Designed miniproteins, single chains, continued (5). Designs and how they scored, part 106

Each design is a single chain, and the fold is of that chain. pLDDT is the mean over its residues in the fold that is shown.

## One batch from the design tools (miniprotein)

Design m19682
Fold by ESMFold2-Fast:
Structure m19682 (fold): chain A 83 residues (1-83)
Amino acid sequence: DKKEKAREIIKEKGFGKTTVEELAEALGISKKTAGELYADLMNEASDEWIAQAKKTISDPLELDIAISMALMQKSVAEITRRN
């Protein structure tokens, strides 16, 4: 399962320090496939974070800011997936 291996790499390095090229090289897959996998994992992390934020953030304004940040990350992931 290349997706599970990618998830482990991202957990160790973090999204900001893991490139699509590093995932492609580590998993032996194409840059295109690695980009799609990176986008999927970032979307999963964002969705999980939004769910957790709704449980922990009681202030509506702070929650709105937090959700906006997560949606911005999803937009970046979508652009990465298409390229």
Scores: mean pLDDT 72

Design m19683
Fold by ESMFold2-Fast:
Structure m19683 (fold): chain A 89 residues (1-89)
Amino acid sequence: SMKAEYAAIIANFRLADAVRQKGSISKEEAVRIITESLKSVGVPEEEARRIAEEAVDRLAEKKGRDEFYLSDARELAETVRELLEEAGY
């Protein structure tokens, strides 16, 4: 879906920008950034938050850490895209 792909591009850009400025971002910061990115393309807030939380929790479990670096931004965005497509976007 073009909407899911565009949303993922926005999320990737904003996540990467936040990491560049701070060195790393927390799970809470990643959830906030992804949620706002999805809302910016018209995903309802509750669904945007659910997708953001699921993507962040999956990566945190996979990596065994609660903070994210520049290399994680793309993987988070790819998971967000997959979850949006599963939700019909």
Scores: mean pLDDT 89

Design m19684
Fold by ESMFold2-Fast:
Structure m19684 (fold): chain A 79 residues (1-79)
Amino acid sequence: DLEAELAAFNEEVLAAARAEAERMRAAGVPDEEILARLGIIEGQGAVKIGEMLAEHDPELSKEAIELGQQRIAEAEARL
């Protein structure tokens, strides 16, 4: 069930992002760097969701991958 797989993956990405944000904040990492690193995690998640959609919804797959790649590039530019 693709919908269930996407939902499970999204929950994993959100949980990982929260855990990493808490870890970085506890380590004294500046908020600007935390936000940039979270942006990379979010962008990578969007790319993977797009890859999962490739056979089921090619148009949405393309949009998700492009949006994810753009998000990663913008986040990396802020580091």
Scores: mean pLDDT 84

Design m19685
Fold by ESMFold2-Fast:
Structure m19685 (fold): chain A 68 residues (1-68)
Amino acid sequence: MASLDIKQDGDGTLITITHPDEDLARRWADKLKRWAESRGVKVVEETVRKEGDNTVITLKLDASVSQV
């Protein structure tokens, strides 16, 4: 089953995409990255892992891009 989880990290936002289809997981991640870029938010980390029958993609967004 497909799921999306959003968690606040102290210095950013973690988005976790879980999907049994790797191509759909990657397409969802690409759509989220494009949305973030359109808002001026940078994707600072991207990890792809396989957990059982699911593909898990974690995106870290820098919510505090301008500090200085």
Scores: mean pLDDT 74

Design m19686
Fold by ESMFold2-Fast:
Structure m19686 (fold): chain A 79 residues (1-79)
Amino acid sequence: MEMEEHFDKAKEIALKSGAKEAAEYLDKARDAALAGDFRAAVEYAMKAIKAAEEAGASQEEIDEITENIERGLRAAAGN
């Protein structure tokens, strides 16, 4: 639940900034993390951050997306 909540928050911020592709990558990162595929989760998370940057998200939005991704990945990494 904690891991999913962090990815969902990142997705909400991405959608709010108009970064639909970032939101899709965050959904894939969340699914990979839930499946225990940490490598794929990290790869999709990095693509989400780049997609948000390309969509013109503000630095504040990108920072908040990144922080939520980090929290989600940290929750996945030890379990």
Scores: mean pLDDT 83

Design m19687
Fold by ESMFold2-Fast:
Structure m19687 (fold): chain A 65 residues (1-65)
Amino acid sequence: TSADKAAKAAREGAEQGNPVRAGTLASEAFKDQGENALRAGTMASAGALMGDPEVAEKGAYDGAK
């Protein structure tokens, strides 16, 4: 699903320690869905800033719901 794609992208970006990349990858997974893309990207970045790839993954997934 699109939410699963955003979650996976967010985890990968967070594992690199790059919150901007985590947010961008999550947002791109929903690029055609407007607000869902922005929300997923924002939550992915927040999780990555905490230094926790699993929090970034869950944030992107929850933002995409």
Scores: mean pLDDT 73

Design m19688
Fold by ESMFold2-Fast:
Structure m19688 (fold): chain A 65 residues (1-65)
Amino acid sequence: SDEAALRAAIEDLARRHGVRIRRITITGDEVTIEYEPSTPEAQAAFRDDARTLGLLSGKRVTIVD
């Protein structure tokens, strides 16, 4: 499903950037990603990529640490 593909892509992005995800919640057009605090550089790179992925999928991404 589109949700499963999006979830897998977000998890892959987190792994690539060295960010540890606590939870991903997908509700309609909204995606909330909760992660453990990391370096500012890793957080910024992950946030930007996750936001872009969300836009490509027609979803709004909110990131919480």
Scores: mean pLDDT 82

Design m19689
Fold by ESMFold2-Fast:
Structure m19689 (fold): chain A 88 residues (1-88)
Amino acid sequence: GPLKIISYEIEIVSETTLKITVVAESEEQAKLLGEKLKNLLESLGAENITVEIEGNTATITATFASKEKTEEAKKEIEEYLKKLEKSS
């Protein structure tokens, strides 16, 4: 079936650090979401990315060169996750 999210949370932990928590329908989907989010964050200029999978939950932490890039990345990730939650 299509990749789908149960819930998500995005937090700016510091001026240059973004934390994303995603709950998927399965552990396999959480792993796939972690990989896709890592790739998207790399494309948005993340310098360091950590991905942690625990059951159905993927937690991604990413650091950026500036506050501006961190805020831009948050908006792009929110748009991406919102589309997956809406199945559109």
Scores: mean pLDDT 83

Design m19690
Fold by ESMFold2-Fast:
Structure m19690 (fold): chain A 68 residues (1-68)
Amino acid sequence: MTYEITTRSGHRIVVEGLTPEDPAGLAGLRILQEAPDEDAPRIVEAMSGLPGSATADEAVAAVQAALG
């Protein structure tokens, strides 16, 4: 499925090819590939707060909260 993350500056990060059940680590990597370099530290910090059992859906929600 496609996820869309909107930053506080109004930039849209579109991530394709994920399922909600995919590992958070895979989602984080895909988000980092689509995100501006300046957002990478915030994305990494948001991801580091998630448990090892976290899913792509949870990872996208955490990154959206960190960037929006």
Scores: mean pLDDT 82

Design m19691
Fold by ESMFold2-Fast:
Structure m19691 (fold): chain A 77 residues (1-77)
Amino acid sequence: SMSLEEEAKKLLEELKKLLKELSKISKTMEDVKLLTRGTILMSGVDFALKTKNYSELEELIKQLKELIKELKERIEK
C-alpha cells in the first residue's frame, strides 16, 4: 500500500544516514558486517519498492527497524 511505501522510504533514508555515520567511525569486523547488512537490505527494499511487492516490503520494514536499532546502539557507544 502507499502507507507501506512511505514508511519504507522514511526508514530507508534513516538507514542511509546511519550507515554514512558508521562508515566514518568503522573500526572492527563487526562494523563491516553491519555496513554489509545495511547495503544488502537497501538493495532489497529498493527492489521491493520498484516491483511493488508489498508482502516483501512488510517483512523488510521489520528488518529495517531492527537494523536501525542496532546501528543506533553501535554509533552511541
Scores: mean pLDDT 86

Design m19692
Fold by ESMFold2-Fast:
Structure m19692 (fold): chain A 85 residues (1-85)
Amino acid sequence: VEEALRVLDEVVAILETSSDPKLQAIAESLRGTRDTLRLNQDNPIVVKNELEAATGLVRIASELLGNDPRVVRALEELEKILAEL
């Protein structure tokens, strides 16, 4: 969970620098996921569901940013974390 929280913090920081309202909306959703994960670290069902949703949002953000290597790397790291759950 700590590794996933770090990746989400990195993505949110990148998206928050954008003036695109779609990326701002994704950043807000990812902040909500991050807060839920921090409160529910001991609940594997909540952790898996929140990370699945966040991974989908990061994929959309990656496409909107023209496959920014930082966001693509974060997406790959989240997909790896999900595969290990």
Scores: mean pLDDT 83

Design m19693
Fold by ESMFold2-Fast:
Structure m19693 (fold): chain A 89 residues (1-89)
Amino acid sequence: ISEKAKKELIELVKEASKDPRIKVEYTATSITLTGDGTEEAKELLKKIEEAASKLPALDVTKEGDTLVISSNGTAEGTEIIAEIRQALA
C-alpha cells in the first residue's frame, strides 16, 4: 500500500468530519459519510471516493449522498479503517 495514499484518505475524512454538511459514522470495519445534498458536500465525497479507490484493501460503495468505505476483509483493510477512526477521535 502507498503510505501517501493512506495519509491522503485520512486527511480528507478528517476534513469531512469537521464539515457540518457531512455526517461521519464509523464501525470497527467501516466509515460511512453522508452528505446533505449540496454541491460542496458532493465534491468532497467525490475526492474521498477517489482517494479510497487508490487503496485495494478497501471497498468503496456509493448510494445517493452516502459513501461507505469498508475493509475488504483483510487485516490491512481493517488497519486502515482503525487509523482513520483514530484520526477522528
Scores: mean pLDDT 83

Design m19694
Fold by ESMFold2-Fast:
Structure m19694 (fold): chain A 86 residues (1-86)
Amino acid sequence: SFEEILEELRKLVEETKKRLEEAVKNKDVEEFYKIVAEFDERVTELGKKMQSLGPPSKEDLEELKKLLQEAQDFIAEAYKKLEELE
């Protein structure tokens, strides 16, 4: 269901944020790019699963957009912090 995919995405977003915070703390640019690449791959896999379920509801689409925007925001913030240190 879309609820199950959104829950999986929420967990992925939370884990990715934690991993990025640790990479910034450790000044690990290589780990940052690895984390972002893994996030993109997993989001693509979830997107393929969603396509098999048919069109999302307006509420599901809004939640999906919110979660993806949150991820974009903290990835951008982590990147800025790493650039300021290098």
Scores: mean pLDDT 82

Design m19695
Fold by ESMFold2-Fast:
Structure m19695 (fold): chain A 88 residues (1-88)
Amino acid sequence: MAAELLEEFARHVREAARAYIAGDMEAAREHAKRAEEALRELGALLTGDPNASDEEAFAALMEHLGEELRARMAELAAEANAALEAAR
């Protein structure tokens, strides 16, 4: 269940971003809405609180996904900082 909601969330975030870049604001809004719905359901499962905020749900998701994703995000931040320094 949680894995299916995570995949649904990721899919709709990706599609919302694509629609936004393409200038299709209506499609972007619909996909963003579906991503929020999936996040709320996932947040309720992970926190045990059906009224958890989007921020609380996302924090619980980041904790659930664990160390590997946090490490990858740290690597991306380091790469971005290195690129900015190289441009100075």
Scores: mean pLDDT 70

Design m19696
Fold by ESMFold2-Fast:
Structure m19696 (fold): chain A 104 residues (1-104)
Amino acid sequence: SLSEELSKLPEKEQKAEGLIENLEITIEEMKKLGLKFSGFDEFLKGLRETARELGLEELAELFDEILKEKPSDEEIYKKLKEIFGEELAERFLKILKEVKELVK
């Protein structure tokens, strides 16, 4: 049925959107409080662990690649777009850029 089809929406996309929304809220609160992240690599390591716990293995693999290979923003965007689509990819890339600006 249509209802059963809708309940089969990719759980990975819903979990990724929830993760992105929580990160956006966290960044805005950190800006309000004048807080900084301890380091970009430490942030990505934590995010990689969270992605694995959520079953977002493709995202966890991308974070591992960013840590090892230091790909360009364009390469990161392309991979995120392939995993989650354009809207979530743009939001996530913005998060990564803002975290880099909020590092101690």
Scores: mean pLDDT 78

Design m19697
Fold by ESMFold2-Fast:
Structure m19697 (fold): chain A 71 residues (1-71)
Amino acid sequence: APQTLRVELSSLPADRAAAVAHLAELIRAAIEAGLDALEVVDDAGRVLARQALSPDTDPVAAAEALLDAVA
């Protein structure tokens, strides 16, 4: 079954640069763990944005795209 990392939007830093850095670290860890996707969710668990993960995924670019999708 596909394995997905879920990250609450409210757990991310308010500063964009800090949020990108934090989310990029989570993306890198998810790729290393062999997970298929990362989803940003609200406090009710609703999916706000989703990024499919592969070994070729750039963690910083993916983090920026996820934050842009939830804005």
Scores: mean pLDDT 84

Design m19698
Fold by ESMFold2-Fast:
Structure m19698 (fold): chain A 84 residues (1-84)
Amino acid sequence: MTVEEDVARAREEAPRLAARGFSAAATAMALRVAALEPEEVLEADEEVREMAERGAPAEEIARWLLERGLITEEAAQQIIEKAK
């Protein structure tokens, strides 16, 4: 598994999360892939997926990503705003 494959998987998983009815998680994943280095995407991918599957709200996921420095504060606010 390469870093490029991990980024590709993250992009594929975002639509699947949306199909499960959790568009906020899919948005969070898409913003991470767009803004982050591939290695950072890999580190957060498993935790974001687990949080989404537990039914964590978009606000919790955005806060977690922001606290880890994996997304910008502006991106986190966009995720939170869309979840309202």
Scores: mean pLDDT 59

Design m19699
Fold by ESMFold2-Fast:
Structure m19699 (fold): chain A 86 residues (1-86)
Amino acid sequence: SEQLARAKEEAIRLAEEAVRLAEEGGSPRDIRTAAMGAAQAGELAYTLDPSLEEVHRLAQEIREAVKAGDLERAAELARRLAEALR
């Protein structure tokens, strides 16, 4: 599906952005925004393709890490989300 392909590409792009920002010492707000964006796009991909159960799980873990203020973990989970969608 064209819609699924876009959701996967968006999730990967935002996840890679979260990783890059964390590695470059970006602001906590920017890292949080990118990681949350990756989780949202990943959940959209899961809604379109229910076989992406691992992506759904990782998106939930990203949200919990962000709530806990653990942005290093959120970025690492985003890296894993991008890898799962590759």
Scores: mean pLDDT 91

Design m19700
Fold by ESMFold2-Fast:
Structure m19700 (fold): chain A 56 residues (1-56)
Amino acid sequence: MEGEVEGEVGGKARVTLPNGDVYEGTIVAQEGDRAIVKATAADGTVRYLVAKLVKK
């Protein structure tokens, strides 16, 4: 599921999914206007999310 993320590669980021869920993590890669975010869930599971990069 693709959401929106604000941040930069190597920095801390917040990902908001279309269902309203929010994940905090680090942007590890960027491809065009999309970013791959390494996030840790509440149970300690690491996951990678793809989100649209929002520039400020």
Scores: mean pLDDT 72

Design m19701
Fold by ESMFold2-Fast:
Structure m19701 (fold): chain A 61 residues (1-61)
Amino acid sequence: GYLVRVTVEGLSEEQKKKVEEKTKEMQKEPQPIEVLSQKVAEMVNEYMDEKSLVVIETVAV
């Protein structure tokens, strides 16, 4: 299996937690990492009125 790590700058700790939890929920359905990355970026943009940095990494577990 693998773990997806999401790093976002410019969000509050509560908003970061919500992004991480929703990302984990999206991972319950098999999908390409590129699609997951796009969905996470779109979700972050919904919480922000300005551009933020989003980094998505995969780690083998």
Scores: mean pLDDT 63

Design m19702
Fold by ESMFold2-Fast:
Structure m19702 (fold): chain A 109 residues (1-109)
Amino acid sequence: IEELEKQIEDLENGKITRSNLLSLAHELAKKVKEDGSLEVDGKIDPRATAIAALALLVLYLYTKDPFYREVAEKMIAYLEKLISEGVKLDDKTRKYLERARELYRAVKE
């Protein structure tokens, strides 16, 4: 979601409070399906899934709550499955997925 994308950018630039990202990311985490997909307007949205996965990993850095890391892991796995099945993701989705994968590797012990 474009709002979440902007909030991540603003957080990296020190322009946003953590409470805004916490509220939005927490609501998105509750909407993530068992397979790791996220729906926007009743349709599975790979871009929203990639952005939300990155946001949840950023939230994990601040909260240290493993719930956020576990949800993000499922979302990354879902997107990797789409790629393995031949689904072409747009450039923005791929960039967010790669950032999420890099951050996930950095926080994984």
Scores: mean pLDDT 74

Design m19703
Fold by ESMFold2-Fast:
Structure m19703 (fold): chain A 74 residues (1-74)
Amino acid sequence: MVEENKKLIEELVEEIAKKFGLSADARAALLEHALETLAEESEEEIKEFFERVEKTIARAPDSRAAARAEAAAR
């Protein structure tokens, strides 16, 4: 259900934020984008999205990654 998906999204955003030390603004932008984009998606799609985000940050934590997180906020 959408509410359970939102809870999962919040947990995954929190894990990534703690793991990579994201700023409060970057965390908020990622959470907002993920909730709007993935709240109606399947659990599988939500997990795939965050797996991709985690790999992207881990491989190339450059200014472009921060800029893309900001762009994700619309």
Scores: mean pLDDT 71

Design m19704
Fold by ESMFold2-Fast:
Structure m19704 (fold): chain A 77 residues (1-77)
Amino acid sequence: SFEEELSKLDLSEEERKEAEELAEAYKRDPSLLGQLLQRISELIREGRFKLALAIALLTENRGLYEMVKEAIEKAKS
């Protein structure tokens, strides 16, 4: 489940709050997808993979999660 995957990331309280706030904002206003993707891209560039994955997981958008996971794999290569 998304909740089990989220628990495995072992985020700090601050990271979890940031991820929850960003995902919640996107769920309320899907037009924010571009801004969300920009933030996720910045996090991946910074090597903050756990937070990037947590944001994608909390959106409950499976397609977004798969895309972010693939982007992280490419960044690690």
Scores: mean pLDDT 83

Design m19705
Fold by ESMFold2-Fast:
Parts: sequence; C-alpha cells; structure tokens
Structure m19705 (fold): chain A 83 residues (1-83)
Amino acid sequence: DAAVERVEALSGVKMSPEQAGAVIYTAAALSLIGLITDKELGFEISDDQLKGAKDLVQEALDMPTLSPKQKALLEKLKKEMEA
C-alpha cells in the first residue's frame, strides 16, 4: 500500500497497516487544523502547503481502515480549509 510505504519512509519505522492508517489519519487531521488555524490568524497559505495537505487527506480517505466518522471529519476539515 502506497500510504503504508510513505509513512514508513517518513518515520524510518516499519508499521502494520493499522498503525500506518492511524499515523496518516492523524497527520492529515493535524495538517488541516494547522492550515485552518493559520488562515484564521491571517497567515498566507502557500500553494505547496495546500497541495500537500490535500494529497495527504486523499491518501487517508482512500484507506479502508478509516471509520465513517474519521472520513466525515477529514471531509469537514478539508471544506473549512478551502472556504
């Protein structure tokens, strides 16, 4: 799975799909929350930051280990960031 390989590459640690899923979900949620916070504080968000966050969110949403509630939260946060 591309998502698992990406997490292992970034962390330097081999992970189970469940562990990788939790890390990717958390990273996606924190990236969106960070960008929303920066936007609320009046900081400019770069196109590269926006693209990186969107790519990470899509990887998380494509994971079968995510619950419907986790998917709904990421979709909501993504919408708030783009607003």
Scores: mean pLDDT 74

Design m19706
Fold by ESMFold2-Fast:
Structure m19706 (fold): chain A 93 residues (1-93)
Amino acid sequence: SEEREKAILETALAIELAGFVMDAKYVHGMPQERVDKLAELMKGIFNAFKNEDYEKLEKLWDEVLALVADDPALRARAEALRKHIEELKKKYS
């Protein structure tokens, strides 16, 4: 069912976004204040995607890219996540 497929997709996306926050903290050593802000932005991105608020989604991604601008590896991962969400948006919108 479309409802079940969407629920599975949303769960997978939530795990992927949480994984990015954990990578920033434990692999890249991001300070806790920035990790907390990144976690809030990831929650905002998930909610904007779920609510089909694509204007807010783009704005939140700009904030993520600014937050990780000093770490090329985190920036590359953020850009890859943004692209993945754009692909999911096209499939389910």
Scores: mean pLDDT 85

Design m19707
Fold by ESMFold2-Fast:
Structure m19707 (fold): chain A 59 residues (1-59)
Amino acid sequence: MAEARALAEEGVRLAREGRGEEAQRLGTKGYILLSQAGEDAEAAAYAARVRAALREAGL
């Protein structure tokens, strides 16, 4: 699960930098892995953070 969380955190970071395609790709990979492990609430929280960061970046 550390790898899934690292991917989700990287997605948030890339979204803040305005790298929308990379953020969606890595973030989605991370929260899919979290959901498959039963961490649905954590996956939803990361997806929300990526969406918020993309909106703040004007994407």
Scores: mean pLDDT 81

Design m19708
Fold by ESMFold2-Fast:
Structure m19708 (fold): chain A 78 residues (1-78)
Amino acid sequence: MSPEEAMERAIEYARRAEEAARRAPTPEARLHAGTAAGLARIAAGVAKARPEAAREMAEVAEEAARRAERAARTGEPA
């Protein structure tokens, strides 16, 4: 995976995490999903600023997106 591909992947995961937070059915679920989405956004930002970290940041963003999606479904902390 190239740094450019990893950066694009991190951006995509950040978008998915934000969408999960937006669609969360309760205020509590939205808060927890939003916290995870914040981490995904930070990871995507770091990937854009530091190509050498892009692959690691893509993995962080993916995990954060999965946590956001779970928090949106369960209402539990991500």
Scores: mean pLDDT 84

Design m19709
Fold by ESMFold2-Fast:
Structure m19709 (fold): chain A 71 residues (1-71)
Amino acid sequence: MKETITLIGPASAAEAFRAVAEALRAEGYEASVETRELDGEPVTVLTIETPAEDADAVVDRVARRLEELFA
């Protein structure tokens, strides 16, 4: 079954979220980044589509990658 993972961060996270999305797409996952406005504030949204069996591994990998990019 297909699982959709959505991560919302500040507008300043756009570059980091794009890097993560590009890495995931290179691995064969569907990933996209967009900027939205939430309550009048710009936000960055990362959407990932994975098989449900991969969802936990993908979430862990994304979290680790974002920690490295913000370090």
Scores: mean pLDDT 79

Design m19710
Fold by ESMFold2-Fast:
Structure m19710 (fold): chain A 85 residues (1-85)
Amino acid sequence: MEAELEALAARLRALGFPEELVAEFVRLARELAELAEANGWQLTPELLRLEAEALRVLAEGYEAAGDTEMAALAREQAARLEAQA
């Protein structure tokens, strides 16, 4: 987990994400993994909401990095997950 989150953070920084959004996304990714493990990887409304929140942070990061296409895709995915939660 720790090494994977560190690698994820490095990748997001390489893509031009602001450090604040990298930190927020890593925090949400850790929380998502912990919740998923606690729930036996079952799709729950709580898990779906948290995943949608992580995708919104990812979208903000892409937008800040100038990748408006990836930002739009991430926001669309977040909206679909929120509708299911």
Scores: mean pLDDT 80

Design m19711
Fold by ESMFold2-Fast:
Structure m19711 (fold): chain A 67 residues (1-67)
Amino acid sequence: MTAEIERMVRAGASREELARFLAEATGAPQIPQAAAIEGMSPEELVTAARVIDVTRATRAAAQAEAA
C-alpha cells in the first residue's frame, strides 16, 4: 500500500483517486476516507499508508501463527 500510494502521488494522481484507492484497499467507508485524505499532504498520506500496511501485516502474522 505505501509504495503504491507513493507511486500514485509521484504520477500526479488526484486526491479523488487516492481516496478511492485507500477506500477500496482498506475496505473502509469511502466518505470518511475521502474527507480525511482531502486534508492530508502527500507526506501525511504516505505516513498513513505505512501505518495501515504495518497494521495489516501484524494482523496477518497473528492469524498465520494460529493465535
Scores: mean pLDDT 61

Design m19712
Fold by ESMFold2-Fast:
Structure m19712 (fold): chain A 67 residues (1-67)
Amino acid sequence: SDINTIKAIADGLDLKAQGKSDSDIKKYVEKKSKELGVDADHVLSSVKTIESAGLDPKVASEALRKQ
């Protein structure tokens, strides 16, 4: 569902805010996306897009969770 996709993106951003490596974030997102039935590539692309926009990952995660 859209809610599960947003949650997975927010979780990925939280890991980035914690200073996790891209490989650790990818492993976590792939595992959680499989559990939630969402597209891991879409989640990872969304996290990258938000980072590329220069947004604070913690602030972006909290904004997504309010949606």
Scores: mean pLDDT 82

Design m19713
Fold by ESMFold2-Fast:
Structure m19713 (fold): chain A 111 residues (1-111)
Amino acid sequence: SELERLRRRAEEHLRRAEEALRRGDFGTARTHLVEAGRLAYEAALLDPEVGRELMDRVEELGLRLIEALRERGEAPRMSGRLDISEDEAAELLRELLETWRREAEAALAAR
């Protein structure tokens, strides 16, 4: 099913993000986490309960990423096209996770 495909892909991205975070590869962790969140949002449109489960996992890992970025206190840098600092990336990730969580909770409440 489409829902099963989305769940499986999201879970793979979450696993990859956790592996990258464990290695201190924050850029790779962020990339996989953002993709996992997008897939979780798509899953929520098909099934709000599954979407919420995935979004909760994205939020948990996202908070761990934000904390790791804070602990390192490193000079801002980004791997990628936008030259966004690690602090700015962490803020954007926080806002994105909060938005997805609100949308998932609204979808669940609409049941």
Scores: mean pLDDT 72

Design m19714
Fold by ESMFold2-Fast:
Structure m19714 (fold): chain A 81 residues (1-81)
Amino acid sequence: MEKYVLTITLKYESEEDREKVKEAAQKALEIMKKTPGVLGAKLLDENKIVGVFDSEEAAKQAAERIKKEVPYVKDVKIEKL
C-alpha cells in the first residue's frame, strides 16, 4: 500500500507565541484527522505535526487546507513512504 507522510512545522517567534502555536498545532492535527484518506496523525512536538495518508492527493488536500486555515506554518513537507 502506498503511503504519504505530511509533516507540518510551525514557527516559534517568541515565548509569548508558544500557547498560540500549540493551539495552531491542534487545529492542524484536527484538519489532518478529518481529511478523507488519513491513516493516522499525531503531534511529534508542540510545533510539529505528522499525518500519514493513503494517497498523495489526500496529503495535498490536508496541506492546502492547513496553509489556508492555520497560522504560524513555517514548513510543509510531503514524502512518499
Scores: mean pLDDT 84

Design m19715
Fold by ESMFold2-Fast:
Structure m19715 (fold): chain A 72 residues (1-72)
Amino acid sequence: SKDEEGKKLVDEANDAIVRAALDPSGVDKYYEEAYKHADKLAEILGEEGQKTKDTLVTMADRVRAGAHRRLA
């Protein structure tokens, strides 16, 4: 159950990161969505969730920075 929920949260976070990359006008919304899903991963999966969260938030941060450069 937790593993299935974790997989869905990873998929949702990755989807938000992809949407942030494709739509710079919506980047802040998708960035917040990615962080919310990553936070839930850390909460339900503990140490393994925290490692996955660290990877996801690093990707989200890079995508947001890239989107801001494309809009500037």
Scores: mean pLDDT 82

Design m19716
Fold by ESMFold2-Fast:
Structure m19716 (fold): chain A 120 residues (1-120)
Amino acid sequence: RVEELRRLAEEYEKRARELFERAEKLVRQAGLLAGEDLAEEALEAIRKNRSNPELMLETLKKYLEKMIEEAKKKEDSESLVKEIEELGKKAIELAEEYQTYSRAANAQRVAAEELERKLE
């Protein structure tokens, strides 16, 4: 029972990691369209907040907004903004799934620890 809960936590953590990596890839692509410096800055900020999925999602949204503002200053701004918006929407969806699986993983770990304490 405790081992099963720990296994579920590990499976959810693996899924969360895969979702986070996919979100990072989309953020990098969006950032490169806006500017290389924004891509790196956004990734560093998102990685710093990985352990806080809510703050990470807010950080992601903030940097996507900055990327759109920067793209508006460029030639072919309409095309660039549209592509960043599409990449950003997908990145946000992945980040929301990451939040769900991160919370699920933590819940299973807490349940395993509580059950282990009751078993002495």
Scores: mean pLDDT 83

